# Designed miniproteins, single chains: the designs that were tried, part 73

Each design is a single chain, and the fold is of that chain. pLDDT is the mean over its residues in the fold that is shown.

## One batch from the design tools (miniprotein)

Design m2535
Fold by ESMFold2-Fast:
Formats: sequence, structure tokens, C-alpha cells
Structure m2535 (fold): chain A 87 residues (1-87)
Amino acid sequence: KEKEIRLEREIAAGLVRMLLGIAKAHKTEIDKDLALRIVKNILDRMVSLGILTPAQAAAILAKVQALLDAGDYEAAVDYLVDTFLSL
């Protein structure tokens, strides 16, 4: 499964770069709806690739939504980065 492992790592790296880019761009002007849409699309794709179960994706999305609803964009990004790097 060396190709699958490589794909998982490449996806994780790409997601980390994307999330860090979003965090840098939106640190003072948080678009919660855009952030949630991007996260949901990424999680849906990871489920399609077999990296996450639907239940895991739903749990991650719910945690991100709760952090964004609390106004803590930095914590939401950190949670996603840590989660994706641990996959």
C-alpha cells in the first residue's frame, strides 16, 4: 500500500498548506461560511478516498463548526492541521 500511503501523506500536506493559507488570509476577516464549506468539501473527499469514515468526518466538521461559532478561528485551524497530520 505504498502508493496509498503516499497519497494520504500528499493529501494531508496539501490540506495543511491550504488551511495555513486560509488562516493567514482570514486572521482578521473571518468568513465562517466559506471556511466551513471548504472544510466540508475536504472531509467529503477524504471519506470518498477511504481516509476517514463518515462518522469521523462528521465529528471533525462539528468540532470545527463549534470552534468557529465561538469565534476561535486559530483553534479551528490548529485542530484541523493536527488532525490531518495525524492521519
Scores: mean pLDDT 69

Design m2536
Fold by ESMFold2-Fast:
Structure m2536 (fold): chain A 68 residues (1-68)
Amino acid sequence: SLAEVEARMEEIRAEAERMLAEGVPLEEIEKRILTRYTELLDEFAGDDEAERHAARLLEEIFRELQSQ
């Protein structure tokens, strides 16, 4: 469901924010996010709506990180 995708992406966002607060380099944070995102996409493979929603949320997370 989209709510499940949102919950999982929010966990990824929270992890990214925590790493940023700990002083982890942006490049390392981005690699971690991409790994987590790829795992999530594998779980929702074939659900085009879930995949599009996850992609949109990923873009939002990266935009927020890049604004640092």
Scores: mean pLDDT 83

Design m2537
Fold by ESMFold2-Fast:
Structure m2537 (fold): chain A 94 residues (1-94)
Amino acid sequence: DAEELARRIQELLRELGELARAGAAPEELAEKFEEIARLLEPIDPEAAEFYRELAELIREDPEAALARLRELVENADPSAALAQLVRALAEALE
């Protein structure tokens, strides 16, 4: 069910926002992005690849990962969970 999948992804994005505010290591944030990618893979492989790229980017360059997330939010109607994650990451990485 697409609605149940969307709800689960929103919960994972909420968890990411909480982890970022708590000052979690980039590796912990990357693991959550990888979980989102796995959930999306059978339904939207392009979106899954995007989140896998974000997982690698957060490990290597957290500032670049934040910039990429801001571009996503700017170019699409942001979900509340995505907006919350961007704010939490900006606070953690400033």
Scores: mean pLDDT 74

Design m2538
Fold by ESMFold2-Fast:
Structure m2538 (fold): chain A 83 residues (1-83)
Amino acid sequence: LSPEEALELLREQIREAVEEVRRLIKEGKYKEAIRKAATSAAALGVLATGLILEHPEAAEEIRELYREGIKELDKLKEEAEKL
């Protein structure tokens, strides 16, 4: 992977995770949404760490993208926990 491909991969994985959690919430599957948000956050952390190790030149952009993705997943998880 190039640094740009690494960032695109991370963006796509974040987008897919957020969309899936939103879908589960829309379907009333709150426990599944909470589980998916938590497991996706963990998987994204592993991915981001690996991408930073392979592309230290893009580390700041990868960390920023990861932080925004986790923030959105945490928000969705909190919303699902209240329902």
Scores: mean pLDDT 87

Design m2539
Fold by ESMFold2-Fast:
Structure m2539 (fold): chain A 79 residues (1-79)
Amino acid sequence: DKQQKKKKLQEEIKEVEEELRAFREANADNPGLQEIADSGFDLVEKAKKALEEGNLELAESYIQMARDLVRGARRLAAS
């Protein structure tokens, strides 16, 4: 149901925010990786707004984009 999906998306937003925070802290001395983290937080804010507006599909899309960004940034940090 919509309410159950909303709660799940709220939990996913919290998870990706914590991932972004940890990534930012681990890469504090790298300006390029900080910029990528900032972009991730922007996507999280867009997801929160979409969720507030009841657009669950859009919120899910932004959460996925943020997760993909963090994954890519971690690969870049490892190279």
Scores: mean pLDDT 86

Design m2540
Fold by ESMFold2-Fast:
Structure m2540 (fold): chain A 110 residues (1-110)
Amino acid sequence: SRKERNAELIARFLLGELTTVEELMKIEGIGKKDATLLVEFMNGKDAEEILKEKLSKTARRLIIIMAGYDPFDPSFPRVRSLADLTEEHLIKLGFSPEEARIIYRIIHHE
C-alpha cells in the first residue's frame, strides 16, 4: 500500500540509505525545503537550528528521531541510537501504529 511504501522509505532514511534531496522528496509530506533541511542536518547542521525553521510534521519527526531528542519538548524520551528506538517513540511523534510497526520492523528485524 502507499502507507507501507512510505513507512519503508522513512525506515530507509533512518538507516542512512536516502541521502539526496531528490530521494527524500519521495517521502510523503516532504517538500524540497524539508528535504534540503534534512540533508543539511545529515551534513552536521544542529538539530535545534533546523527545528526553528518552518518544517512539515514529517520532516520534524525525522529530525527528532535522528537527533535522539526534541529540544522543544522535554517530555519526549531521549533516544541514544536507532537500536533504542521503540514503536512507542514513533507513535508519540505522531506516526500511526501501522507506520510505527513497519519502521520498527525494518530498523530492528531485517
Scores: mean pLDDT 84

Design m2541
Fold by ESMFold2-Fast:
Structure m2541 (fold): chain A 74 residues (1-74)
Amino acid sequence: STADMVAAVETHLANLAKEQKFTPEELKLIEEALAQIKALAAQADANGWSRDELNLALTRVVSDLEKKIAALRA
């Protein structure tokens, strides 16, 4: 289900936060990404998005998060 997809991404980010030493600024970016994922899941449910549309949107959030963390570490 789309809920299972969202839960998998949320679990991945939560495990990443546990396993790696993040700064408070990096943790804030992860929290913002999690909030975006939850908002996208709610929008997908409300507007009848396909699984592929939700997956694409979630992939963009994760990609943007990775770029922002990389920029902080540059």
Scores: mean pLDDT 78

Design m2542
Fold by ESMFold2-Fast:
Structure m2542 (fold): chain A 100 residues (1-100)
Amino acid sequence: SAAEEAIKNLEKAIDYVKQALEKSTNPEAQKYLKEAIDNLKKALEAVRAGDYETAIEYLNKAIESLKKAFEIEKDNPEVVKLLQKALDYIVKALEAVRRA
């Protein structure tokens, strides 16, 4: 189902943000990465509950936090690649939620 697809993509997004957090040495970037993980987890629980409107709100908050982390980490190519992967999975999750 579209909901199952959204869950799978959200779990992958969370994993990539966690990997980025592990590679980040900047405390401000780590703060935004943790905020992104928290919002992605809330989006995941909203999808599981069938609350797709709330899921979209938390996904948008996660994207906002990731954009801030991207700006801080722009000179760290390893972290940037992980964040790009996370964003790709977030976009796939959003498209799946919109079809649910």
Scores: mean pLDDT 90

Design m2543
Fold by ESMFold2-Fast:
Structure m2543 (fold): chain A 94 residues (1-94)
Amino acid sequence: SSEIEELEKELLTVLMREARRLEDLARELGASPELVAAAQARFDALMVEAGRRVRELLEQNLSLEEYREAIERLKEEVVARMDELIAELRRQAA
């Protein structure tokens, strides 16, 4: 449904915003190419995991409300994991 597509776009918007946040921070910190590559690899793994979880949710016979709640939880988890990655990058760059 178009409503499912909108929820997927909301998740993609969060992921794109977090990718930008990571790139901007790595540049501001003057992080080494090795540290940047390691952080990017961890973000890429999170992107793959998020996509897998969306596919698993779509394979379930969920109501629109249940799907919305699941996507909201996934968005919150992505932000929390990115906050941890950002904190680690700050610590390692110091």
Scores: mean pLDDT 88

Design m2544
Fold by ESMFold2-Fast:
Structure m2544 (fold): chain A 85 residues (1-85)
Amino acid sequence: MTLTVTATQANGTVTVDATLLDSNGNTVKTGSVSFDASLVSAADVANALTSYLVAANNLSIVSKSTTTSTANGVQTVTTTATLTK
């Protein structure tokens, strides 16, 4: 299983998209949520929600990678976790 969490900080808002894939690459679950950027950073939200969603789905992290890019005032943080039960 693979969980991808993408947090985008733009225009005072952090928007987070999460996708859980099974071992065959099929989408099991998706979700999105937004936060005020004055309260949270994209990096903090991406890391915290990755940990929360792993625990909430009774999964464990085998490996995790995080990438950060900033362009034209938009910061995107993507966390990809390979998961097991």
Scores: mean pLDDT 84

Design m2545
Fold by ESMFold2-Fast:
Structure m2545 (fold): chain A 107 residues (1-107)
Amino acid sequence: MAEEARKALEEAAEAMRRVGADNASTIFRGLAKAVEKAASVPDVQEAADILYEEAMKELRDAGREEGIPAARSFVRELADRAIQEGKPLVEVVLEEARRITEEMRAG
């Protein structure tokens, strides 16, 4: 699952980059780097913190600090959904990355 989630996040980042959603692309790139580490942590909130910290780092490194609130909201929504559905955070991340990639390709 973690390897599939990483690939899905990388595809979502590229799809977002192609439509000029640069902050979103940078967030997904950060999530892709952190998702394997997040998958090793059973606590959803701790896993979410790992994802958010790497997304913030990627945004800061790219000079896109204005994207930090969006990264926080996005990761929080994923964590809330994982808790509500009783799913591992990595599964919810995989589902959302695939959904976003399909939407970006559909127009």
Scores: mean pLDDT 86

Design m2546
Fold by ESMFold2-Fast:
Structure m2546 (fold): chain A 87 residues (1-87)
Amino acid sequence: DELRAEGERAGEAIARSVTHVARTVGPESAVQLLRDAGLAVEGRFSKHPQVAADAVRLAAERAAEEVPEYREALLKTGEEQVARIEA
């Protein structure tokens, strides 16, 4: 359960960073940050891929709610990262 809470905090932190980059730099940089963050959490939670996948899914969903103009790109990128982690 501590591991689950750690994953959730990682997802929330990624969501805040992706949202900030989407608003200040643009959608391409936000999508790239979400991809890089997906690789980072996959490595961090290498023995618990479901925790990594849940963190990426949470990040993509929360960021998509905050910047709905980039919703499709963020959700698609999140889905691609989740599929890679769960493979």
Scores: mean pLDDT 89

Design m2547
Fold by ESMFold2-Fast:
Structure m2547 (fold): chain A 55 residues (1-55)
Amino acid sequence: MAEVEKTVAEVEEMLDKMGIPYDPEQLRKIVEAALAKGASPSGAKAEAIYEILKK
């Protein structure tokens, strides 16, 4: 869906700006799962960033 692609792109831009390495497939799966559970796009972004940074 359009919201998944937009949310993924926004998170990728933030991570690229911060110089944080990430797996694009893992990021997409986190965003998809969050949105499927009814999270807002902002909530999905926060969850994805948290999971990537938790490392």
Scores: mean pLDDT 78

Design m2548
Fold by ESMFold2-Fast:
Structure m2548 (fold): chain A 78 residues (1-78)
Amino acid sequence: TEEKKKEVEEKLKEAEKLAEEGEKTGSLKIYGEAADKVVEGISLASELAEEDKETAEKLKEKLEKIGERVQEAAEKTI
């Protein structure tokens, strides 16, 4: 449980960094990388939900917000 939680937190942190980098550079490639980390994090959070639903839900919400932010920024770039 704790190990899976740390894995989700690492994906969340990576997604946040890539989203910030994408916003600075306007790079669609970097936005795509951020979106990939969000998808990976959500998948891991779904596995965590089998043991800790509350923590998984909170981490999923944070990942979804980053995904929305990345999608909106990419749409404005086009």
Scores: mean pLDDT 81

Design m2549
Fold by ESMFold2-Fast:
Structure m2549 (fold): chain A 78 residues (1-78)
Amino acid sequence: SSMLEEEIEGSMLIIKAAVLIRIAEKHPEEVTEEDLEEMRRVAEELLEKAKKSKDEELKEALEETARELLEKVEELEA
């Protein structure tokens, strides 16, 4: 597979996670159980891409983004 494809896919997933976190922070009362499941799924995808990444900077960004997303899920389930 292309390293360029890996970078694009990883970056898109990071952007998606950032948007989900932002929405949850601004409108926590509107977050549904389905939204929480999507956030967990995105975090799992981020971690799987991190495991496969040979780019250290991308790997770190994917892992950090997954951590932030999972922390937000924990806060919303309180």
Scores: mean pLDDT 85

Design m2550
Fold by ESMFold2-Fast:
Structure m2550 (fold): chain A 88 residues (1-88)
Amino acid sequence: SEEDKREEAFNRSAAEIILEGVERLEDKERFSVSELARASNISRSLASGLLDTALERGLLEELPVPPGAPRLYALTEKGRELLRERLA
């Protein structure tokens, strides 16, 4: 089922799920939690938790945004290297 697929995705490393999502994004230089959730076919709540883990692992960085705007993220050099390896 779709729930079973999401459970399998949840058991993957945060890095793998994030990189799969970013690969599908129109703008890979910056993205919101909502954009990543759509690209990864996961809930916003799950995407938010995975983003926190990816930030801790140095795969993502949080970008400066104006007050009231949604939080934006970008891949670090480490994250970009892992994405390139995944596409090779």
Scores: mean pLDDT 74

Design m2551
Fold by ESMFold2-Fast:
Structure m2551 (fold): chain A 63 residues (1-63)
Amino acid sequence: SRAIIGAAARDLGVSEATVRRALAEALEVAKRQGIEAGGRVLADRLGISDAAGRSLLLAYLNS
């Protein structure tokens, strides 16, 4: 949701556009290879841990 994107952008010191782009790539990977793979893509794009990437992706999907 928009709220999750805004929170992540503030916490990571990046733009909402950066978070949206990373989420779009992560969601594409998650659809093909599952949530763990999507979480890793999100982590790589945002410079966070794989665990944090997975948690952010799940928070977005559940909101």
Scores: mean pLDDT 86

Design m2552
Fold by ESMFold2-Fast:
Structure m2552 (fold): chain A 71 residues (1-71)
Amino acid sequence: DREEQLKRGEELSSRISPDKNGLISKEQMDKIIELLKELGVEIPEEITKESVTTEELGEFLAKAAGIEVER
């Protein structure tokens, strides 16, 4: 269900508490990586960076949820 998967992404984003520039710390990313592994998502290099933007994280979560992000 697309709505349920989108809500999971929003919940995760809310709990991460990114900084004022929308960057997520490496320690928070480690927790997110665990969740992505549970979703069966291959861990891309972007998600293993020292810090990532909430936009980058949202894109990876959308793929895990089966939401097409195509242009």
Scores: mean pLDDT 59

Design m2553
Fold by ESMFold2-Fast:
Structure m2553 (fold): chain A 61 residues (1-61)
Amino acid sequence: SAEQEAINAQFTAELEKLQKQTDEEGKKLLEAGDEEGFKQLVREAQQQAQQLYAQHQAALA
């Protein structure tokens, strides 16, 4: 349906934004030699992605 297409488009856009922001910040941390900061960023990005997946599933239910 058009509603499901809109929900899927929003979900895809939010994931792409999260991925881009995580990649950009991750590069900065790695260039600075901040390995612990990089690991923390990856953990937080994974949690945010899981939240987006859960919200997407709930929106389609």
Scores: mean pLDDT 86

Design m2554
Fold by ESMFold2-Fast:
Structure m2554 (fold): chain A 72 residues (1-72)
Amino acid sequence: MPPLSAEQQAEIAAGRPQVRALIAALADPATAERWLAEARARVEALYPGQLTPEQVEDLALQEAAARAVAAA
């Protein structure tokens, strides 16, 4: 994959709390945590040992957010 710029990486990091808040708002905090845990497990299963913890978290947040929007 092409590398993300430092600016793009900073924007993603700054957005993490807002994405978590959105998931919790569209569902509920307990469901949001469950969906994030499921998304992390799936990301790690697809890319075992290939991603940093930060990359796993970013991909898990994207998957959980997409699921929350679809379920809303």
Scores: mean pLDDT 72

Design m2555
Fold by ESMFold2-Fast:
Structure m2555 (fold): chain A 62 residues (1-62)
Amino acid sequence: SAAARRRAAEAAVREHLRAHGLPLTREQLDEIARRLGVSVAEVEAAAKRLAVEEPEFLAALG
C-alpha cells in the first residue's frame, strides 16, 4: 500500500541519518530509493516530512 511505502521510506531515511548523519545528498536519496524499490521523489518527500514533523531529530544530528 501507499501508506506502507511511505512508512518504509521514512524508516529508511531515519536509519540512514542515524548511521551517517547530515547532509542527505541526492546520491544517498537515489541509493535509498533503489534499495526500497520506490521513486527518489518518495524518499525526498519522506525526508522533508521528517524535517517538518520531527525537527528536533534532525537538529540532534548536527
Scores: mean pLDDT 77

Design m2556
Fold by ESMFold2-Fast:
Structure m2556 (fold): chain A 88 residues (1-88)
Amino acid sequence: MEPLVLLKVSGLPNSMPTSEAVRRLREALEKYGEVLLISPAYEGDEKVYYVLFESEEARERAREALNGAVLDGARLTVEEVPMSSIAE
């Protein structure tokens, strides 16, 4: 199935290594369903992570559970974004 929407995760400190952030996010997200891809990116000077799930239901559950959650003292913001948002 072609996913039309991604999760965007922000709020992790820029000082956290990308490999550690991806590992921790994968561990947290895979509780809700299969994660196909985590893609690190920058929006200005802020590190963000785009997450692709196999299932729309898993994506929705992960957003609900992790938006506003604290990981290593950092409060996460988790948003649903259309794929067009990362093609701009």
Scores: mean pLDDT 76

Design m2557
Fold by ESMFold2-Fast:
Structure m2557 (fold): chain A 100 residues (1-100)
Amino acid sequence: SEELRRKIERLSRLVEELGDLPVEEAAERALRAAELLEELGFEEAAEELRRIVEEIDDPEERIRRTTALLMRLAAELLAEILPPEERARLRAELARTLAS
């Protein structure tokens, strides 16, 4: 529980940083995000992110796809520790964010 909360916090901070940084810096941070995912033990997510980086040359699209992956992963982890009622709110919030 506490370990999962710390991992979620690190993922959330990365998402926030990607939104706040200029496009070039955010794209560079996204490239390094795969290394963070490996450090946190998310090997499959790290591989998915590396494929995004290899497939997509556009910096803005890389940032968008990376942010979506990180938010999805954080939501999945958070859902494991939340009560059912809060889990439903998180799903609704994530759906609204990804639709924007």
Scores: mean pLDDT 75

Design m2558
Fold by ESMFold2-Fast:
Structure m2558 (fold): chain A 100 residues (1-100)
Amino acid sequence: EAAEKAREGGEELVEAGKEAVKVADKESAALGAAAGVAAVGGATSLELAARRGDDEAARKGAEAAKEGAKRAKELAKKGKGEEAARAAIEGAGRASEAAA
């Protein structure tokens, strides 16, 4: 259960990171690249929490990842590439901290 939520949150975060990269490349290529790397890092942290059976870390990390992903996707849809990238980076950071 917690492991499934962590993997789902990680997948949502990676998807949001990809959308942020696409939009941010028009405004800030470096920030977009950072968002992509951060999203992968967050997803990795969530997968590791799921594998070690840390239900609390997995659930809290999944919550942070999903919140960040939702915010990033909303901003990307509005064409706010820089803000979308920052939201993805922030969400990934919170997910990694919660999953640790």
Scores: mean pLDDT 78

Design m2559
Fold by ESMFold2-Fast:
Structure m2559 (fold): chain A 64 residues (1-64)
Amino acid sequence: APPGARRLRVTVEIPKDASPQEIAEAIVKALREAADAHGLELLRVDSVKITDDKVEVTALVRPR
């Protein structure tokens, strides 16, 4: 991993009957908002776990 890299975990609520594209857009938005709030840069997405009403995303980030 790059120096200073750390894991960021975010949980996104999924609207009922959300399309795969809407889910993907919600994940990207949540990751960007979480990274920006902490002064972090998104490097990669490591895992995505989808349940009925939630997506748990783990990403690798580093300080800007």
Scores: mean pLDDT 76

Design m2560
Fold by ESMFold2-Fast:
Structure m2560 (fold): chain A 95 residues (1-95)
Amino acid sequence: GAEEARRLADEANEYATEAARHGAQAIALFKQSDSEEKLNQAKEHIELARQYYELAREHARKVEELSKDASQTVVEGTRQALETAEKVLAELEAL
C-alpha cells in the first residue's frame, strides 16, 4: 500500500544518502592519502558505501514494485537519490 511504499522510499533515500556520504569521504581520503591510516579509513568508507548502496537498491526496487500505490514524487525522489549514490560509487571505481 501507499504507507508501505512511503516507508520503503524513506529507507531507500536514507541508505542512498549514507552511501553517497561514505563514498565521497572515501574519495577525499584517497586523494589526500599520504599514510596507511588514511588508506585504511578510505577502505572502510568504501565498504560502508557499497553496503548502504545495496540496501538502497533493494528498497528502491520494492518501491518500484509498489509504484501504483506510491505517488510519482516518492518514486522520482527515490530514483534521484539512488542516481546520486551511483555517480559517487562510479567515481570511486574510476580511482
Scores: mean pLDDT 80

Design m2561
Fold by ESMFold2-Fast:
Structure m2561 (fold): chain A 59 residues (1-59)
Amino acid sequence: PLDDAEEFRKKAKEYFEQAKRLRKQSEETGDQQLYLEAQILEGVGHLLFGMADFLERKA
């Protein structure tokens, strides 16, 4: 459904913003764990965008 697609895009943007903050903290502290967490969140964000596109085309 289109409503689900919009929700997935909103969540993806939130995850991208969180990832941006974690990357900055990783650069400031040298914490490799924060860097990995940022990469995971970016991956989830990309997945959610892909799911949104899928739902729009299949709905």
Scores: mean pLDDT 80

Design m2562
Fold by ESMFold2-Fast:
Structure m2562 (fold): chain A 83 residues (1-83)
Amino acid sequence: APPAPSPEEQRRAQLEADLEALRAQLAELDGLSDAQLEELGEEIRKETKTDVKLSLEQMRVIVHSTRGILEAAIAFLEELLKR
């Protein structure tokens, strides 16, 4: 039987899997409609147990900020994979 993958190969495979998952999440955010943003805002309201509903514009700001964080995480993982 072949030897188990090295710890380096396992880490690289995990980083590649994490990178693909983050890219999928970024693509999902880019595909969100206004109706889906409003639904997400209502879910956040329920989870936080507040009576304050986020506006569509506020949800767009949150998605933009989240997208920026995902893009930064993707860039970080891509740099790790280049080393």
Scores: mean pLDDT 77

Design m2563
Fold by ESMFold2-Fast:
Structure m2563 (fold): chain A 77 residues (1-77)
Amino acid sequence: SAKLDEFLGKIDKNKDGLISKEELKKFLEEALKRKLTDEQVDAVLKFLDTDGDGVLSKEELVYFVQNLDQVLALIEG
């Protein structure tokens, strides 16, 4: 959605196309309208971060948007 694209643009302050754990946490908290623990953010990052480098690439962000329901299940389950 347009709101997600605008929020993503705001959290990628470096304009390098990579999302840090800190930026991911802020994005998820805004999308879910709730506070998250570091452990919940780590679970999401581990699910999305296929490279294991602690940041999300453009391809991993596309996967995130397409699998938002599964990401929500990781946070709530």
Scores: mean pLDDT 68

Design m2564
Fold by ESMFold2-Fast:
Structure m2564 (fold): chain A 71 residues (1-71)
Amino acid sequence: MSYSAIVLEATDDRIEVLHQTTSREEAERIAKKEGIPLYEVHTEQELLKVVNKIIDEKSRGVIVFRRAAPP
């Protein structure tokens, strides 16, 4: 299985993707190291809700999206 994960930061002036990885384990390590929440999302709608939450709270978060490989 492949994963897509981003580290997102929202400020008053911009929204920035600080890091992107395909490793869930790396995403979990980043979240622990930075002391920021990790959000696991399974749909595009859930991804948008989490992104909007980070923007509204002007915070940082790690978002992990699981992409199932076809058989």
Scores: mean pLDDT 76

Design m2565
Fold by ESMFold2-Fast:
Structure m2565 (fold): chain A 95 residues (1-95)
Amino acid sequence: MRIDISSLSLDSQSMYNVFRSGINMGSSSPPEMRDDTFNQMIDTTIQGINRLSSDGIPISEIRGIADDIIQQISQHFPDRYDQFRSRIDRQLSRI
């Protein structure tokens, strides 16, 4: 399902911009920093999901944002995509 980011709440838009910035930085990282950058993206995404949930944003909106971010990551971290997807899906199932 595609989500219209411009239709989201300001909190969701702000968090989406943070996620997108992280992906852009990660895709430009040197190979020696790639694992650190990837782990930071996971942590940032989990923290963002927890914050949006605490702010009362619907799980369907949070999942839409997460799915969009995961799809973007698949192009830059194909060797880590499944691990990222599994970790985020687990976090989404707990909120």
Scores: mean pLDDT 71

Design m2566
Fold by ESMFold2-Fast:
Order: sequence, then structure tokens, then C-alpha cells
Structure m2566 (fold): chain A 107 residues (1-107)
Amino acid sequence: DPARAAVVEFLRRLAEGDETAQAVLTSILSNPSPVLTDDMVRAALAALGLPTSDEVVQALLDFLRSQGLLDENRQLTEKGRRLLYGLLVGDPAARAELLAMADALAA
């Protein structure tokens, strides 16, 4: 599934913590709206060089919701904000958690 592969790569790229991943994390966490919009998801995918189709955007949102990182109203949960903030500050536990999610989805 190309959409699943794109979601796996998105998670792995965020866990790597390169300058592009840090910019994506900063953009998401600095958003004054609690809602993660389609435009924000599409921009994040584009910044990482990943496919930006509606299928990929929806697959990523569905996965984040399935992991409890995003609620039914597309708002980042407390778990989601903590995980993304942990990644931004280089917390190895946050990195390990995101990589475990990516590996489980890839299996």
C-alpha cells in the first residue's frame, strides 16, 4: 500500500530529527489552532519529500487517531503533544516510541 509506506516514512523521518523534521515539528506545535488541518498535514508531507495525495493525508490522520495522538475532532491529544515535543527536544524515549509505531505499521 503506497499510502501506508508514505506514513511509515513520515514517522521515521520525524524520529530522525534532522533540520526538516525539526521544522515540521515546530510548525505543528506552534499552530495556534488545536486542529491539525489537511493543509498542515500536506505541507508536512511535502517538506519531507513524501506523497501529498488525499489518500496519504487520510492514511496519516487515521493512523495518528488509531495511536491516540489525534482525537476524533483532529486535535492533537495530550499524548500527541507530549510525543511531538519530546521529538523536538531530542528525547530518546519519544524517538523510540515513534520508531516502534512506524515498525508496527510496516509489519
Scores: mean pLDDT 85

Design m2567
Fold by ESMFold2-Fast:
Structure m2567 (fold): chain A 75 residues (1-75)
Amino acid sequence: MTVELRVSGREAVDRVEELGGDSAAVSRALYEAYLAPPGTEVSWEDMDAAGNRLRVRARRTADGRVEVTLTITEE
């Protein structure tokens, strides 16, 4: 099963930490996206404590925002 969530950067960090992933790496990826030119995408992938695949994708939008998607895939 795959769960895909559009989240805030804080929600992505908090959820990854709750699942046992590397929340510090997610925080760094979000910071990189925030400083990047519009259209840049930064992603982080790891696994949670149960072995499910985690992906955080951050995209710098043309209007100066960062769009964050958290994907959880059960393996």
Scores: mean pLDDT 78

Design m2568
Fold by ESMFold2-Fast:
Structure m2568 (fold): chain A 93 residues (1-93)
Amino acid sequence: MLLDVAKTAVALAIMTGDRKLVEKAVEIMKRLSEEQQEEVLEFTRRTAKMYGLDEEEAEELVEALRNGDIDKAVELAEKAAERYRKRLEEDLK
């Protein structure tokens, strides 16, 4: 389902900081209904906070995705990914 693909792209972008995944998420969101876009943005807010962004950073990521601001979205995804990777690398030692 296109909605599930958008959510997956967002989750992977937050875990990896990958610009192409951010671009893919924004591209797919443009093809979703307004209601489905809001579902992806709510998913983004929750997922960003789970991977280490605070409330202000998570809202900034949501607004960047809403506005198609790829550079800002990548910056915030990279912050989340760095915090998540640091935790994984420490746990895998």
Scores: mean pLDDT 84

Design m2569
Fold by ESMFold2-Fast:
Structure m2569 (fold): chain A 62 residues (1-62)
Amino acid sequence: MQRLVERELVVRSPPEIDAPEIRQRLTWLETDDQPPVPLTEPEDYPGPPGATIETRVVSVRE
């Protein structure tokens, strides 16, 4: 089965670094038993050393 999955990508700096969270909406085409195909490429926001990346699913359309 094929679906469009929209995820929110959040880049957070370590708590010792005063930097804002960077949020991006990214969309993938996902098919069962196949690797997801990105339809939107993330912008190059490396963040400071030790930054963490969190993702959450925002919407799924089949």
Scores: mean pLDDT 68

